Designed miniproteins, single chains, continued (2). Designs and how they scored, part 33

Each design is a single chain, and the fold is of that chain. pLDDT is the mean over its residues in the fold that is shown.

## One batch from the design tools (miniprotein)

Design m5123
Fold by ESMFold2-Fast:
Structure m5123 (fold): chain A 80 residues (1-80)
Amino acid sequence: MSVSEAVARIVGLALRVIGELLDLLSAGKIDEKQYEEGNKEVLEMLREAEKLLEEGVEPEKVVEEVERRAEAIIEKARAA
C-alpha cells in the first residue's frame, strides 16, 4: 500500500465514524457532549495516523491502527 492509498483509506474511515456518530446523535442515542467527544477522538486518531506516516511506519500498519481506533470510538459511543 502506498502512503496516498493509506491517506485515502484513513480519510474514508474518519468520515464513516463521523457519519455513524451523527446518525447516533440524530436518533437520540447519544447527546451533543458525547458527539463532541467522539469527534475529538476522530481528530486525535487522524493526528496520530499523520505522525506515524511521517515517522515512516508501514502504511498498512497505520491503516490497521486507524481501523482499531475507529471501531473503539464507535463501540464507546454505542455503549454510552
Scores: mean pLDDT 85

Design m5124
Fold by ESMFold2-Fast:
Structure m5124 (fold): chain A 57 residues (1-57)
Amino acid sequence: SMAEEEARIAEERERRQSELKKLDDIYKNMPIDEAGKFAYEELQRRRRERRKRALEK
């Protein structure tokens, strides 16, 4: 429905901003090795998530 779609669009915008802040906090508190691994996992997670969301719709 339209209301649900509108809510998901708003959620995606918020997640986009939160993701940047989350990565910044991780880089400040983690060794570069672990931060690099986390960043790589997040990149792969986002790719899978985009694919999954396309299938869900």
Scores: mean pLDDT 71

Design m5125
Fold by ESMFold2-Fast:
Structure m5125 (fold): chain A 90 residues (1-90)
Amino acid sequence: DEFKRELDEMLDFYAEVNKISEEKLEVIREVTEEVLKELPEALKLPATTVFQAVLDALPKDAAELNAMPLEELRERLRKELKELLKKKLA
């Protein structure tokens, strides 16, 4: 609950600063929620740590992120975020 609110606020701020579309931001939220359901141990991590893993899983260039097809973003983020969070839990 509190964790989700903090993470959502950080994602919203990132999207505003980097001009990420609302559609892309929604996919990022959905995929992050899905990965956390598959890896609930990650909920023991600080929201800031999970947020950083999300950023590390995304393209470094915001323009590249905005140009990426939604299907490709969903698949890439899911695989990359899951691996990054597993490393944080090891």
Scores: mean pLDDT 83

Design m5126
Fold by ESMFold2-Fast:
Structure m5126 (fold): chain A 85 residues (1-85)
Amino acid sequence: MIDKIMDMLNDLEANTPDWDLQMDIAMMILQLAVDRTVNADKQDTFKRMKEQFDKILAKLNALGASPDVIAKVNDIIAIIDKELS
């Protein structure tokens, strides 16, 4: 699951034109890689990711990002919500 989310994040970063958002996404990828390496609690990891994705989604909406990019973020959020259930 984490590897799938990382792949989706890399795709999102590549399709994001805003430098600040690219950095936010890159930092999430790094944080997720660290959490995986230290075998962190998955629920804690996903709760932190959900909070960060809510902020990223707000920034994307404010920038008028394409529906495709917004859909990719919503797909990742849906995976996280399923893991938190």
Scores: mean pLDDT 77

Design m5127
Fold by ESMFold2-Fast:
Formats: structure tokens, sequence, C-alpha cells
Structure m5127 (fold): chain A 57 residues (1-57)
């Protein structure tokens, strides 16, 4: 739970940062995933976290 909430928080932050750079949702999603992967998050988990943030809206 704690680690999951932390990952979602990082995903939301990465997505917000990407959206400041581009207005294209697909590009922002890819940038956010790449940022999480560079921070040590497994690509599969990074994609899932970004997807969840977008679904929660």
Amino acid sequence: MEEELKLLSLAAEALEEALKTTDDLEQARNMAIEKLVKMGVEKEKAEEAIELVLQIS
C-alpha cells in the first residue's frame, strides 16, 4: 500500500511535468513513463501507474 501510493504520486508528478512540456497526451505519457524508468521503476509498472493516474481522473 505505502509503496503503491508512493508510485502513484511519482507517476502523477511525472505526468504533470510532462504536460507542462507538451499538450500531446501520448507524448506526455511516454515522457512520464521514461522519467519513472530512469528513476528505477520497471517499465511495466511505470506504464501501469501512469494508466491508473489517467483512469482515476
Scores: mean pLDDT 78

Design m5128
Fold by ESMFold2-Fast:
Formats: sequence, structure tokens, C-alpha cells
Structure m5128 (fold): chain A 67 residues (1-67)
Amino acid sequence: DEDAFLEELAKKLDVPVSDVREAIRTLRETLGITLEELKAVEEARKKGAEATREANKDLLEKLRAAM
């Protein structure tokens, strides 16, 4: 579920989930990054530990920059 994914990101960034939702909206508008793309990263995360570490780090950096 997207909500569960956003809550996990909020915990890693130490911010409210509402801030993460707003950051994702901003990323979609400014960088063209969608929730669907973020879900694709989560799927990749389940399939490969090394790739997931790199993808998760990149995702968190992009979310932090959008906030």
C-alpha cells in the first residue's frame, strides 16, 4: 500500500507523513517523479539488497531536497 510506503519514508526522514506526501507532490510537479515510480523502487527493494540500498538512498535524498 502507498500509505505504508509513505509512513516508512516519514520515519526514515523523521517528519510527519503529511510532509512526505507534500514532498512527493512537489517532486511530481518539479522533477516528474510519480508515486508509481516510488512504488517501482519499493518493488526493486524487495528483489535485491544492494540495489535497494542505493535506490532507497537516492529516493530519500530527492524527498529531502523537495521539502
Scores: mean pLDDT 69

Design m5129
Fold by ESMFold2-Fast:
Structure m5129 (fold): chain A 99 residues (1-99)
Amino acid sequence: LEEDLQMMLNRMMKLLKEKVSEEVAEKIKELLDRWKKEVLEAARTSADPAADAEELHAKLKEELKKIEGLSEEEKEFVLQLVDAIHQHVLGLIEEQRAA
């Protein structure tokens, strides 16, 4: 989970650097790094990691929508990438519980 999530976040940040300013990219990176830590903690300690991951994803999307300096198109792009990563995280949580 941790390595896969880090790889996905690294790829997302490479794509974002092409579309948004460095200042905006750093703000997004800060939110993603915090989200990663919270997701990994939930996966280790939560009685329902999938439900906690859904809540953390909703919180992240709300915080991303508050970032200044993003066009509507850029904001949609960021949210779409986060949605894709979240779906993959849910799959990885299920795989870890089955192991």
Scores: mean pLDDT 80

Design m5130
Fold by ESMFold2-Fast:
Structure m5130 (fold): chain A 80 residues (1-80)
Amino acid sequence: SMREKLKEKLEEIEKEIEEVEKEAKEKNASELTLETIRDARRMAERARELLEKEGDELLVQLYLISAGGGVTVAKEALKK
């Protein structure tokens, strides 16, 4: 189901956030990069809340897209 796919995607993104957060701290990343990671975490938390409350699946997907985008931006920043 779509809900199960969203749960799997949320778990993947949460794991990536943990990994990128650890790497950012090890590399003494910029405040902008740290804020980008914090924003991604907030989006993931909103997605989790909506899934727990059986809320709007499209809204969950939008929060997950936002969280994933933040992770991508942070990963790119950590390469340079």
Scores: mean pLDDT 87

Design m5131
Fold by ESMFold2-Fast:
Structure m5131 (fold): chain A 85 residues (1-85)
Amino acid sequence: SAARAAEEARREETRRLEAETVQAGKEMLKLAEENPELKPLLEEMVKEIEEAVEKAKRDGTSELELTREIKEIAKKYLEEMKKKT
């Protein structure tokens, strides 16, 4: 029961972080479409996310921890893009 509750809590947290990342991604895509000069920032973000994923595979990082890292990367790039609009 306790283990199942902990697993559900982790899955719910992961879903919440994924939803926040998707929302940030939609905002970044809109900004890049309206401001093509910002497209290199999207490319840098994708590269940083790919590097984080590869490192997570090597280090055995949990899905939840990786999802948190990806969200922070996306949020960082979204804020940089907003500052340039």
Scores: mean pLDDT 83

Design m5132
Fold by ESMFold2-Fast:
Structure m5132 (fold): chain A 61 residues (1-61)
Amino acid sequence: SEEEEQQKQAEENGLLTIAAVLAKTEGLPLEERKKVAREVYEKHPEEIKKIYEELLRLDEE
C-alpha cells in the first residue's frame, strides 16, 4: 500500500541522513558525532534505532 511504501522511503532517508551527518562530522570528536546521531535518532527513533545503536557500540571496548 501507499503507506508501506512511504515508511520504507522514510527509513532510507533516515539512513542517508545518518551517512551525511557522519561524513560532515568525520573530523570531529566522537562525543560530537554521538550528539548529532542522538538528535537524528530522536527525530526518527523507530526507523534508525539499529543504526544509532551500532554508532554507540563504536564507543564500546
Scores: mean pLDDT 61

Design m5133
Fold by ESMFold2-Fast:
Structure m5133 (fold): chain A 83 residues (1-83)
Amino acid sequence: MEELARQAEEAARQAEEGARRLKEVKDGTSREDATLYTAAALTAIGGALTAELLVEQAPDNERVREAYRRAREALKEAGIKWE
């Protein structure tokens, strides 16, 4: 269980970091750099997808559920629709 929780927390960090970069690209002078925007979006989405898969494996693990919640909120706050 510790390993799944650690992986989920790492995935949440990836989603949060990607979302942060995505916001900087949108709001900063580098907004026109499509490569940076795409890389940030893929990083954020990849983190959220990983966290979602881990929640499906350990739905009763509160640390895994919290990590997935963090990942989803990070994506939503960055403007990425996550249903």
Scores: mean pLDDT 77

Design m5134
Fold by ESMFold2-Fast:
Structure m5134 (fold): chain A 89 residues (1-89)
Amino acid sequence: YEKIKEKIEEKAEELKKTTNDPELAEAWKDIVLALIDQKENKISKPPQEVIEEVKKKQEYIQKKLEEDPELRKKLEEAAKEIEELIKEV
């Protein structure tokens, strides 16, 4: 878990630098961390607050993706790398 968390934080920093949008990078990081935390803690149903926070952050990211198509590719690349790390655990 800690290694995955460190990699997520590393990717968030890369997104912050490449997109020049720290809010977007933090939103992406929070969403990914929430999903991994749910998986690792074997939570069958995430708390309503977590669902609402993830939805709000997803809406923010979606809005940004509509404004910048290149951003979508960067987010997909980051997500793919995290997915590969999860598969190796």
Scores: mean pLDDT 70

Design m5135
Fold by ESMFold2-Fast:
Structure m5135 (fold): chain A 95 residues (1-95)
Amino acid sequence: SSNFLAKSLLDLAKRLKEILKRAPKELQPLIQEAIKLLEQGAKYAADGDLVKAGSLLTQASELIVQARLLATDHPDVQRGLQGVLNDLSSIGKSL
């Protein structure tokens, strides 16, 4: 459902905000942009625009992949980002 998708994307954005608090400065812009894309995607999902929501989810996933690759010296952050990626992948398969 569009409402369930919107809630799922907002919950992932909240998880990224918690990861952001522990993230090194160099990862913060990538994580902040991913948060914005997921919050925008949630708005489109709530409006029933699943195509735009899916596009924004893909863009957020690409930024999180980049942040995870840069987080090699920060295993807690890397694990958190991988968890978000796994959930985004599951959501994307349902679109």
Scores: mean pLDDT 89

Design m5136
Fold by ESMFold2-Fast:
Formats: sequence, C-alpha cells, structure tokens
Structure m5136 (fold): chain A 74 residues (1-74)
Amino acid sequence: SPAEELLARLEGLLAQLRATTDVAERQRLLAELSGLVRELLTRYEDQMTPEQRARLVELITEYLALQAEVEAQL
C-alpha cells in the first residue's frame, strides 16, 4: 500500500539521519522526513491499520528527537 511504502521510506531516512554527523546532510534529511510525515498524516492516516499507526507514532517520536538534536547543532 502507499502507506506501507511511505513508512518504509521514513524508516530508511531515519536510519540515514542516525548514520550521519554532517549538519547540512542532516538538515536535508530532516526536510525530506518532514514532507513524508506530513504526507502520512494528511493523506493516509484514516487508511492505516492500527499497527501502521503505532509504527508511525514511534517513527515521529524518533524524528522529533533527531530534529531537536540537529537544531541544537545550529
């Protein structure tokens, strides 16, 4: 499903963000992650299974923590 594809992409981008220490690359990845999170929440929230929603909440929590970490480097 489109939601599964976007969730998998979100997981992959979070893994890339975790693996890099380059501030410019981290900012680029955060912008891409922000777009995917918005897409999932605005277009697919009502179409996700409870398990997919639980996974999305977990991934958003990680995203917000990494965003705060990158902002602290600015």
Scores: mean pLDDT 84

Design m5137
Fold by ESMFold2-Fast:
Structure m5137 (fold): chain A 78 residues (1-78)
Amino acid sequence: SEEVEKKIKEAIELIDRGQYQEAKRLAQDIIDNSEVKNIDAYVILAHSLYHLGQLAEAEKVLKEARELFPDSPVLAAT
């Protein structure tokens, strides 16, 4: 939806500003409250967790995202 797209844009802008804790919270909110799974929200959440030093949680999020979006080139990259 347009609402989800707007939130994704806001989360990307938060990452660009180094505001990883706020980006994490917004991405998690999108995942928890969206009827449709959004790959960008999972990528933003994992990226934010990685920069916050929460590596185990970032790996868990990426694993879940790969299971939901197995054909994504972004998630297949190592």
Scores: mean pLDDT 81

Design m5138
Fold by ESMFold2-Fast:
Structure m5138 (fold): chain A 105 residues (1-105)
Amino acid sequence: SSAAALQAQKAANRERIFREVDAFFEELRRQLEWAERLGVRGPIGVAAAFGAAQVALDEGRPVDEAGFLAHLLRALDRAIALARQAGLDDLAAALEAERARLRAL
C-alpha cells in the first residue's frame, strides 16, 4: 500500500472529524438559544441542548422548538426521578414546578 494514500485518508478523516465537531457545537449553540428563550439555564438546559444537538446531527435535520421542548421535558423527568430517589424533596418540587411551567407553553 502507498504511504501517500494512507496519509491522504488520515487527512480526510481529520477534516471530517473537525467539520462534525464544528457542526455539533453550532447546533448545540442554537439549541442553547431555545433553552434561554424558555427561561431554562444550568445543567438541565445544557443536557437537553446536548441531546437535541446529537439527534439533529444523527438524523441530518434540525431540531425545532417543539423537538427541543420534548428533550427538555425528558431531562426534567429524569432529574425529578433522581431527586425523589435521593430524598431531595425541595429540589423535586422546584423541578416539577418548572416542568409544569414548560408544559403550559
Scores: mean pLDDT 81

Design m5139
Fold by ESMFold2-Fast:
Structure m5139 (fold): chain A 66 residues (1-66)
Amino acid sequence: MSKEEKLEKLLKEIRDLLTQADNYIKQGKYGQAFALYDEAVALRKKIQEEFGLSTEEIFEKLKELN
């Protein structure tokens, strides 16, 4: 698996976590939402460290997924 493929997989995982967290917030399930946000933050930091991307660059790439 290339670096680009690994990055795309991690970005998709963050997108899914954020989408699920927002859905839980709407349902008042804050515990589940916070757990998913924590996972998303950890993955974002991992991407920043491994790929040298800023938070803004990661969000731009997340918008490109789909």
Scores: mean pLDDT 81

Design m5140
Fold by ESMFold2-Fast:
Structure m5140 (fold): chain A 80 residues (1-80)
Amino acid sequence: SMLEKEIEKAKKEMEEKAEELLEKRKLAHDNPEDTELHDKIREEEVKIYEEMEEIAKKYGLEDYLQELKKKLAKELEEYL
């Protein structure tokens, strides 16, 4: 159905945003002394989280977002 296709697309977009967050955190970890880069990444991370929350609200994927956040948090532990 069209709804099922829209939900799967929304899930994929959220997964792609989670991957972007991982790449940004890794970049910050690889450049610990670059305070300007850290500030920029922090602002970009806030924006990406807001975009993920908007997608979750639009498609009723709040539970999926929480599961994705748990997975992301575990992956981010390697870069803290």
Scores: mean pLDDT 86

Design m5141
Fold by ESMFold2-Fast:
Structure m5141 (fold): chain A 90 residues (1-90)
Amino acid sequence: EEEARVAARLFELLEEMAEKKKEIEKLPAEEAEKKRKELNEELRALWEADAELRAFLERLSNKYSNLSDEEEQKLLERLRELAEAARRAE
């Protein structure tokens, strides 16, 4: 299932982001800013390299422009569930 696989990769990326963000928050302000720039550049490179992930997020973005905050949270929860199911199946 293509969507489940892409959702799993997105969830893993978001988890890595959360961990890196927590580590950056422990650093002094000047070093934290430098690390945030490095993280943003890394994400941009990953975004450009993963055409399937980018296409998936572009499809979601077209729906997101009209979603309420509550609907956005529900979508993120569904992506988490799909990623969890894909991870457990494989």
Scores: mean pLDDT 62

Design m5142
Fold by ESMFold2-Fast:
Structure m5142 (fold): chain A 62 residues (1-62)
Amino acid sequence: SLEAAVAAARARQAELTARFDEIMEKYKRGEISEEEAFREIQRLVDEMNRVQDELDKALAAA
């Protein structure tokens, strides 16, 4: 259903946000370099954009 698709997309967005927070905490603790943090964040932004595009398409089709 549309509701299930929206719920799944929102759950995925929350998961990606949690991963962003983890990367930032690792960076603050000095566990990863600025370059590694930047690469990880770029991958997350790309994934978030894909999830948002899928959500937008599902909502537009309703």
Scores: mean pLDDT 84

Design m5143
Fold by ESMFold2-Fast:
Structure m5143 (fold): chain A 94 residues (1-94)
Amino acid sequence: SAAEEELEEVEDELVAFVIAVAQGDDARALAHLDELREEFAEFAELSSPEEVEEFLKRFRKMYDQIRPQLSPAVAAAVEALLADMERLAAEKKA
């Protein structure tokens, strides 16, 4: 389905982001966060509120696990993305 394809694209960007963080490549990590923002917006439009909330829960858990390894700039970008994702999830639920 279109929602499953978009979920795969969101998950691919999340994996690429985590790899960039592990390699200490802030520029690459920030680029993948920008792609993740775009792909998440499409995923949120195609998916149920429950599916969007489940992904958001997984993303928050991932962020908590890698947070100590993030530069301040990358951490701030992830927090901004989380705020955007939470807004989209709330709009989907309304």
Scores: mean pLDDT 84

Design m5144
Fold by ESMFold2-Fast:
Structure m5144 (fold): chain A 65 residues (1-65)
Amino acid sequence: AEREERERELAYDGAVIETGKLGAELGAESFEVERIDERTFRGTLRKGDEEWVRRFEADELLAQM
């Protein structure tokens, strides 16, 4: 349904925003966001030899927006 497509886009945007905020806070040099499933996203942040992985749930992202 059209509504479900919009919610999926909003959740992905939320994951990108949250990963970007974490990247800025940590001073990360790069970050990447992947859609793992309809309800799950993975953010990967890198700074030199350091790497952080954070998992996001779509429902939690939508609740934050």
Scores: mean pLDDT 77

Design m5145
Fold by ESMFold2-Fast:
Structure m5145 (fold): chain A 90 residues (1-90)
Amino acid sequence: SLDEVTADFSEASKEFARKAVDYDRGKISREELFEFIDELLENGEVTEEEILEVLRRLYEAGLVSKETVLEVETYLGIRALEEAVRKVTG
């Protein structure tokens, strides 16, 4: 179950895991998922690496599709590239 797979996660990672599963099941929009990811990262509650680890664990457990994993990985990759450009051009 989701609760069993995420039992060792931080509370922020558990909340992300629930949102990722809700998105995969069509319960929330892509915009809502990405806004939630932005909030967690901006508040320092999770790192990008922790989000990727949560997704990997959920995928291995069959709780999210590969399509959901690829969408979040792509979004995080774009964020990382934007930050890298900011550091070089400042």
Scores: mean pLDDT 84

Design m5146
Fold by ESMFold2-Fast:
Structure m5146 (fold): chain A 78 residues (1-78)
Amino acid sequence: SRARQVLQRSLQHNQQNGQELRRLGDNDGASSVNFTRQTTQQVTTRLLQQGNQQQAIQVAMDGQQNSNTTLQSSRNRL
């Protein structure tokens, strides 16, 4: 489904951003992104089980945006 595609993409981007943060030496940022990934997966899984696909998509997109913001902030501090 579209919701599962958006979720998978979000989780992949969060994983990539976490790896990049570790490469930059930002371990706190990497931990924050990993927490966002875990929270996104848990919340979206629950929403999908409840049939709330629209809200699951929104949560996945928000998680990806937060992860991107963390990476951008880290790069701007280096």
Scores: mean pLDDT 86

Design m5147
Fold by ESMFold2-Fast:
Structure m5147 (fold): chain A 100 residues (1-100)
Amino acid sequence: EKAREYLNKGKEALEKGDYEKAIEYFDQAIKLDPNLAEAYYLKGKAYMKLAEKVDKETSIELYRKAAEYFKKAYILDPSNPKYREFYLEALEKIREIEKS
């Protein structure tokens, strides 16, 4: 399926550290298949990686975006424990930054 092709291109970009390109590919996958939980999850992972590379204020915004995508993934596929785990991890990153 074409959605799966974009998902795989996004995974390759994510592995190479091309996080913005990965997000673009995951957006294409989501446009073709809005119920593709894995695409939301991987888009969230890309935002988590981008958040590690930016200033504190911008990182909070990116971690919030990551949390929203992880939440969408676990709503679509509640059987995958990684989706809920990454959602909680993104929320904890926001809390840690706001405490400092």
Scores: mean pLDDT 88

Design m5148
Fold by ESMFold2-Fast:
Structure m5148 (fold): chain A 75 residues (1-75)
Amino acid sequence: AEELVKEAEKLYEEAKKLFERGMQGDQDAIKKASELYKKAAELYTEAARLDPSNRFEYEVNAALAYMMAALAEKA
């Protein structure tokens, strides 16, 4: 689970930077942000399956990542 969480955190931070760039008019950046947020959400979801002790926290992080992906797709 640790490697999945590390990769998810990395993708989420990269998506956040791209989303910020996208809001300033970079259409390519907003598309990449959406893709990276979705990947982060998938990794958090898998981490929740493998580590039930932290499942709630990982599921919340996955939900936030999916929400950010949806916002990026509609921006």
Scores: mean pLDDT 83

Design m5149
Fold by ESMFold2-Fast:
Structure m5149 (fold): chain A 97 residues (1-97)
Amino acid sequence: GAIADIDRAIALVQQGDYVAAGQYIARALAQVDDAVRDQAFDVLIAHGGNRMLIDRARDLLAAGDVDAAGVYIGRALQTLDQATAVAAVRDIRAIVA
């Protein structure tokens, strides 16, 4: 389920695998309602994630392109330091739970 996908994303961010982490976050957010999804993207922006990359991920996920959304989420996470990226994904977990 969505929580299990986010838990895997946290472990992947801790390993420096932002590409795989982005894919698992996109899979999790595809399983939640639009309001929860928008809150999750706003959390990434609040943690300093690149707004243009996150807004592109939001549009792609709304269009049903989960794989492409995951690519942009991963790119946004790569712009953060590791501690900030972990904190952002943990906050997404709290919203999705």
Scores: mean pLDDT 90

Design m5150
Fold by ESMFold2-Fast:
Structure m5150 (fold): chain A 62 residues (1-62)
Amino acid sequence: MKKIIVLDGTLSAEEIAKKLEELGYTEIAEHVKTLQGKSREELQKEINKIAEKHGVLVKLVD
């Protein structure tokens, strides 16, 4: 079962990571911090790769 988490795509990688930590997805948040400087599209792709292992989909909206 996949839960969908919608986050503001205008946020920085650090801010996105903080939101994910607040939701209890610390491992995903730590991975997002390593993606500093990546485009939002690349962030979305990389986040989804790890998030799928936790049964969650993270959607960044512009």
Scores: mean pLDDT 77

Design m5151
Fold by ESMFold2-Fast:
Structure m5151 (fold): chain A 58 residues (1-58)
Amino acid sequence: MISVTGTFPGTTAYMMPTDDVASARAFIETLTAVGADVAVTASPAQAEEAAEALARAR
């Protein structure tokens, strides 16, 4: 399960927890592109893939 949260001044965007790494990655890229402060939480089985997706979006 992967959860992605993006924080803007006065607004928070989040996705529902998902096992789809591709969807999580696309959401991370979108939030990073618009300047959000992005936080990712993943289950142990998906933690490495989630961390890589966040690192690549930066």
Scores: mean pLDDT 72

Design m5152
Fold by ESMFold2-Fast:
Structure m5152 (fold): chain A 109 residues (1-109)
Amino acid sequence: ASRRLVALVLALLEGELAGRSDPALEAEAQALEAEVRARYAPKVEELRNDPSLSPEEKVERLIEAIEEEDRLLGELLRLAAEAGRLVAQTGDSEAAARRLAAGLRELLE
């Protein structure tokens, strides 16, 4: 499942960078993302209710917990978080998408 999600995210990013959209791939990616969110909802709730952790620490703990069960999914989320920080710092969503796509290609070697 995780390898398929990584491949879908990569295909969607490469399509977007080429000025293309694929509603069928988008729908498949959204369905897989919903399954992932449902699987990790209890862990998200546990971390949300921990007053000793900062928001940044909660994100890191969630990524670490996911990586313990599913390394590819954890690596995908870590790369996505890095891309999100790049957008926040630069406003350059295209540069962030290209960096994310490069990282995802390396994961799929």
Scores: mean pLDDT 81

Design m5153
Fold by ESMFold2-Fast:
Structure m5153 (fold): chain A 73 residues (1-73)
Amino acid sequence: MPETVTVEVRVSPEDLTAERLIELLKRAAEAHRGNRVVVVIVTEGAEASPETIERAEEEGERLGVVALVRRGA
């Protein structure tokens, strides 16, 4: 049965850049190579720009990772 690994990462507003999110996706993909990886990015009360989300999702797809961006409390 395919194993799904969910990685939750909390990102502060000052670190909420496409480059930082892409780095997190790369690390998750490398750490769980061979598994189906879902990365949940929690933005700690901030909201990422549409451009930042699109860049992260595009790179995630390229890496074979599902990227989900969620607003945290």
Scores: mean pLDDT 77

Design m5154
Fold by ESMFold2-Fast:
Structure m5154 (fold): chain A 64 residues (1-64)
Amino acid sequence: GEAAELRERFLAETDPAEQLRLALELARVDSLMAAILRYFERQVGPLSEANVAQLRTLVAALYT
């Protein structure tokens, strides 16, 4: 589905600007990812190119 394809693309992406774009798009279409993003922003601060790699690590760990 759309969420699974976006998650695969997000986890494969290495450019921070594109990671940020994909993370926001994934959170828009997937309620679990939206919840993960809210949790991450509460702990780390607003999602940005500087911290999106930390979000990627968290998401990868949850889907291993």
Scores: mean pLDDT 87

Design m5155
Fold by ESMFold2-Fast:
Structure m5155 (fold): chain A 74 residues (1-74)
Amino acid sequence: MLSKEELKELIDRVLELTLATLEALAAGSPRAPELRAQGLALQREVLEAYLTLSPEEQKELEEWATERARELLA
């Protein structure tokens, strides 16, 4: 069972892999499909864990994830 802290780490990994996949695609790298597959697998784990949380915990996690995504996209 994933803790809230472990779930946040998985979200960070998903965001990192998403950016790495986009960079690989832009560079024409043969690694892009592999990175995409890894990202999709982690996204599934995050979504499955997220659905076990209370509505209050989901809201807090969404606020945290939104801020993290904003930092990485800036």
Scores: mean pLDDT 79

Design m5156
Fold by ESMFold2-Fast:
Formats: C-alpha cells, structure tokens, sequence
Structure m5156 (fold): chain A 96 residues (1-96)
C-alpha cells in the first residue's frame, strides 16, 4: 500500500527530528526541515491528525529558535513528534 509506505517514511523522519530536538547541539533549521518532510509524507498519506501534530511541533521549534520559553517549547515539540509517530503507527495497524 502506498499509504503504508508514506506513513513509514513519516515515522522515520519524526524519529530523526525527535533525536535532534533532544540534542542541544542540533541546528533548529535541520529539525524544521525534517518536520516539514514528515508533514509532506503525512499529507500525501491523507493523515490529517498526524499533519496537525507536525504543524504543532514545527511551531514549538520556531518558538524555541526565537527564544520564547525555550525548554518548554522544545518539550512541546518532542511531545508532538512522539504523538505524530504514535498516530502514524496506529493508522498503519488499521490498514494492515
């Protein structure tokens, strides 16, 4: 299924973004690029809920980059990335 393949790519990119969010040396630009790619795959898969979670994660990373409540913003980004991964995994299970 093309949808399952797209959701698997979404999960892989979400995991990569999550690792970078938890690494203080990470470039926020690289994190945002990974989230945007993950969101594009989720959109192609028709996973609206996963898309919304990536948009929330992206907004949180941008707030952290701008210096707005950096620690809580990064925590929110991490939570939304984990949520997006879980949602995509649940959608794969429903399709298999």
Amino acid sequence: SMKIELLKQTIELAKQAGKKVNDVSSDPKEILELIEKAKEYAKKAGSKKTEIMFEAAKDSVKKAEEGYNTSSSLSAASINLVGAQIEAELEIKKLE
Scores: mean pLDDT 87

Design m5157
Fold by ESMFold2-Fast:
Structure m5157 (fold): chain A 69 residues (1-69)
Amino acid sequence: SQLAALEQQAQTRFGVRRSDIQAYLNTKDPDKKAEIEADLGAVARSREQVEELAAVLKQMEALVQQQQA
């Protein structure tokens, strides 16, 4: 699925753990979600990688929301 491909991309490209991605996707509190996103971004080597990771996380979230509709 597109969601599985994005999860694999995040793990392979940015070195984030699947458990952390799942925590982000399962968190509904926007403040806690932002904190998880910041923690995931802390492993990125550049500002561009932080922005790319944030974009991938938002794409995964949008797909989850679409599947729950």
Scores: mean pLDDT 76

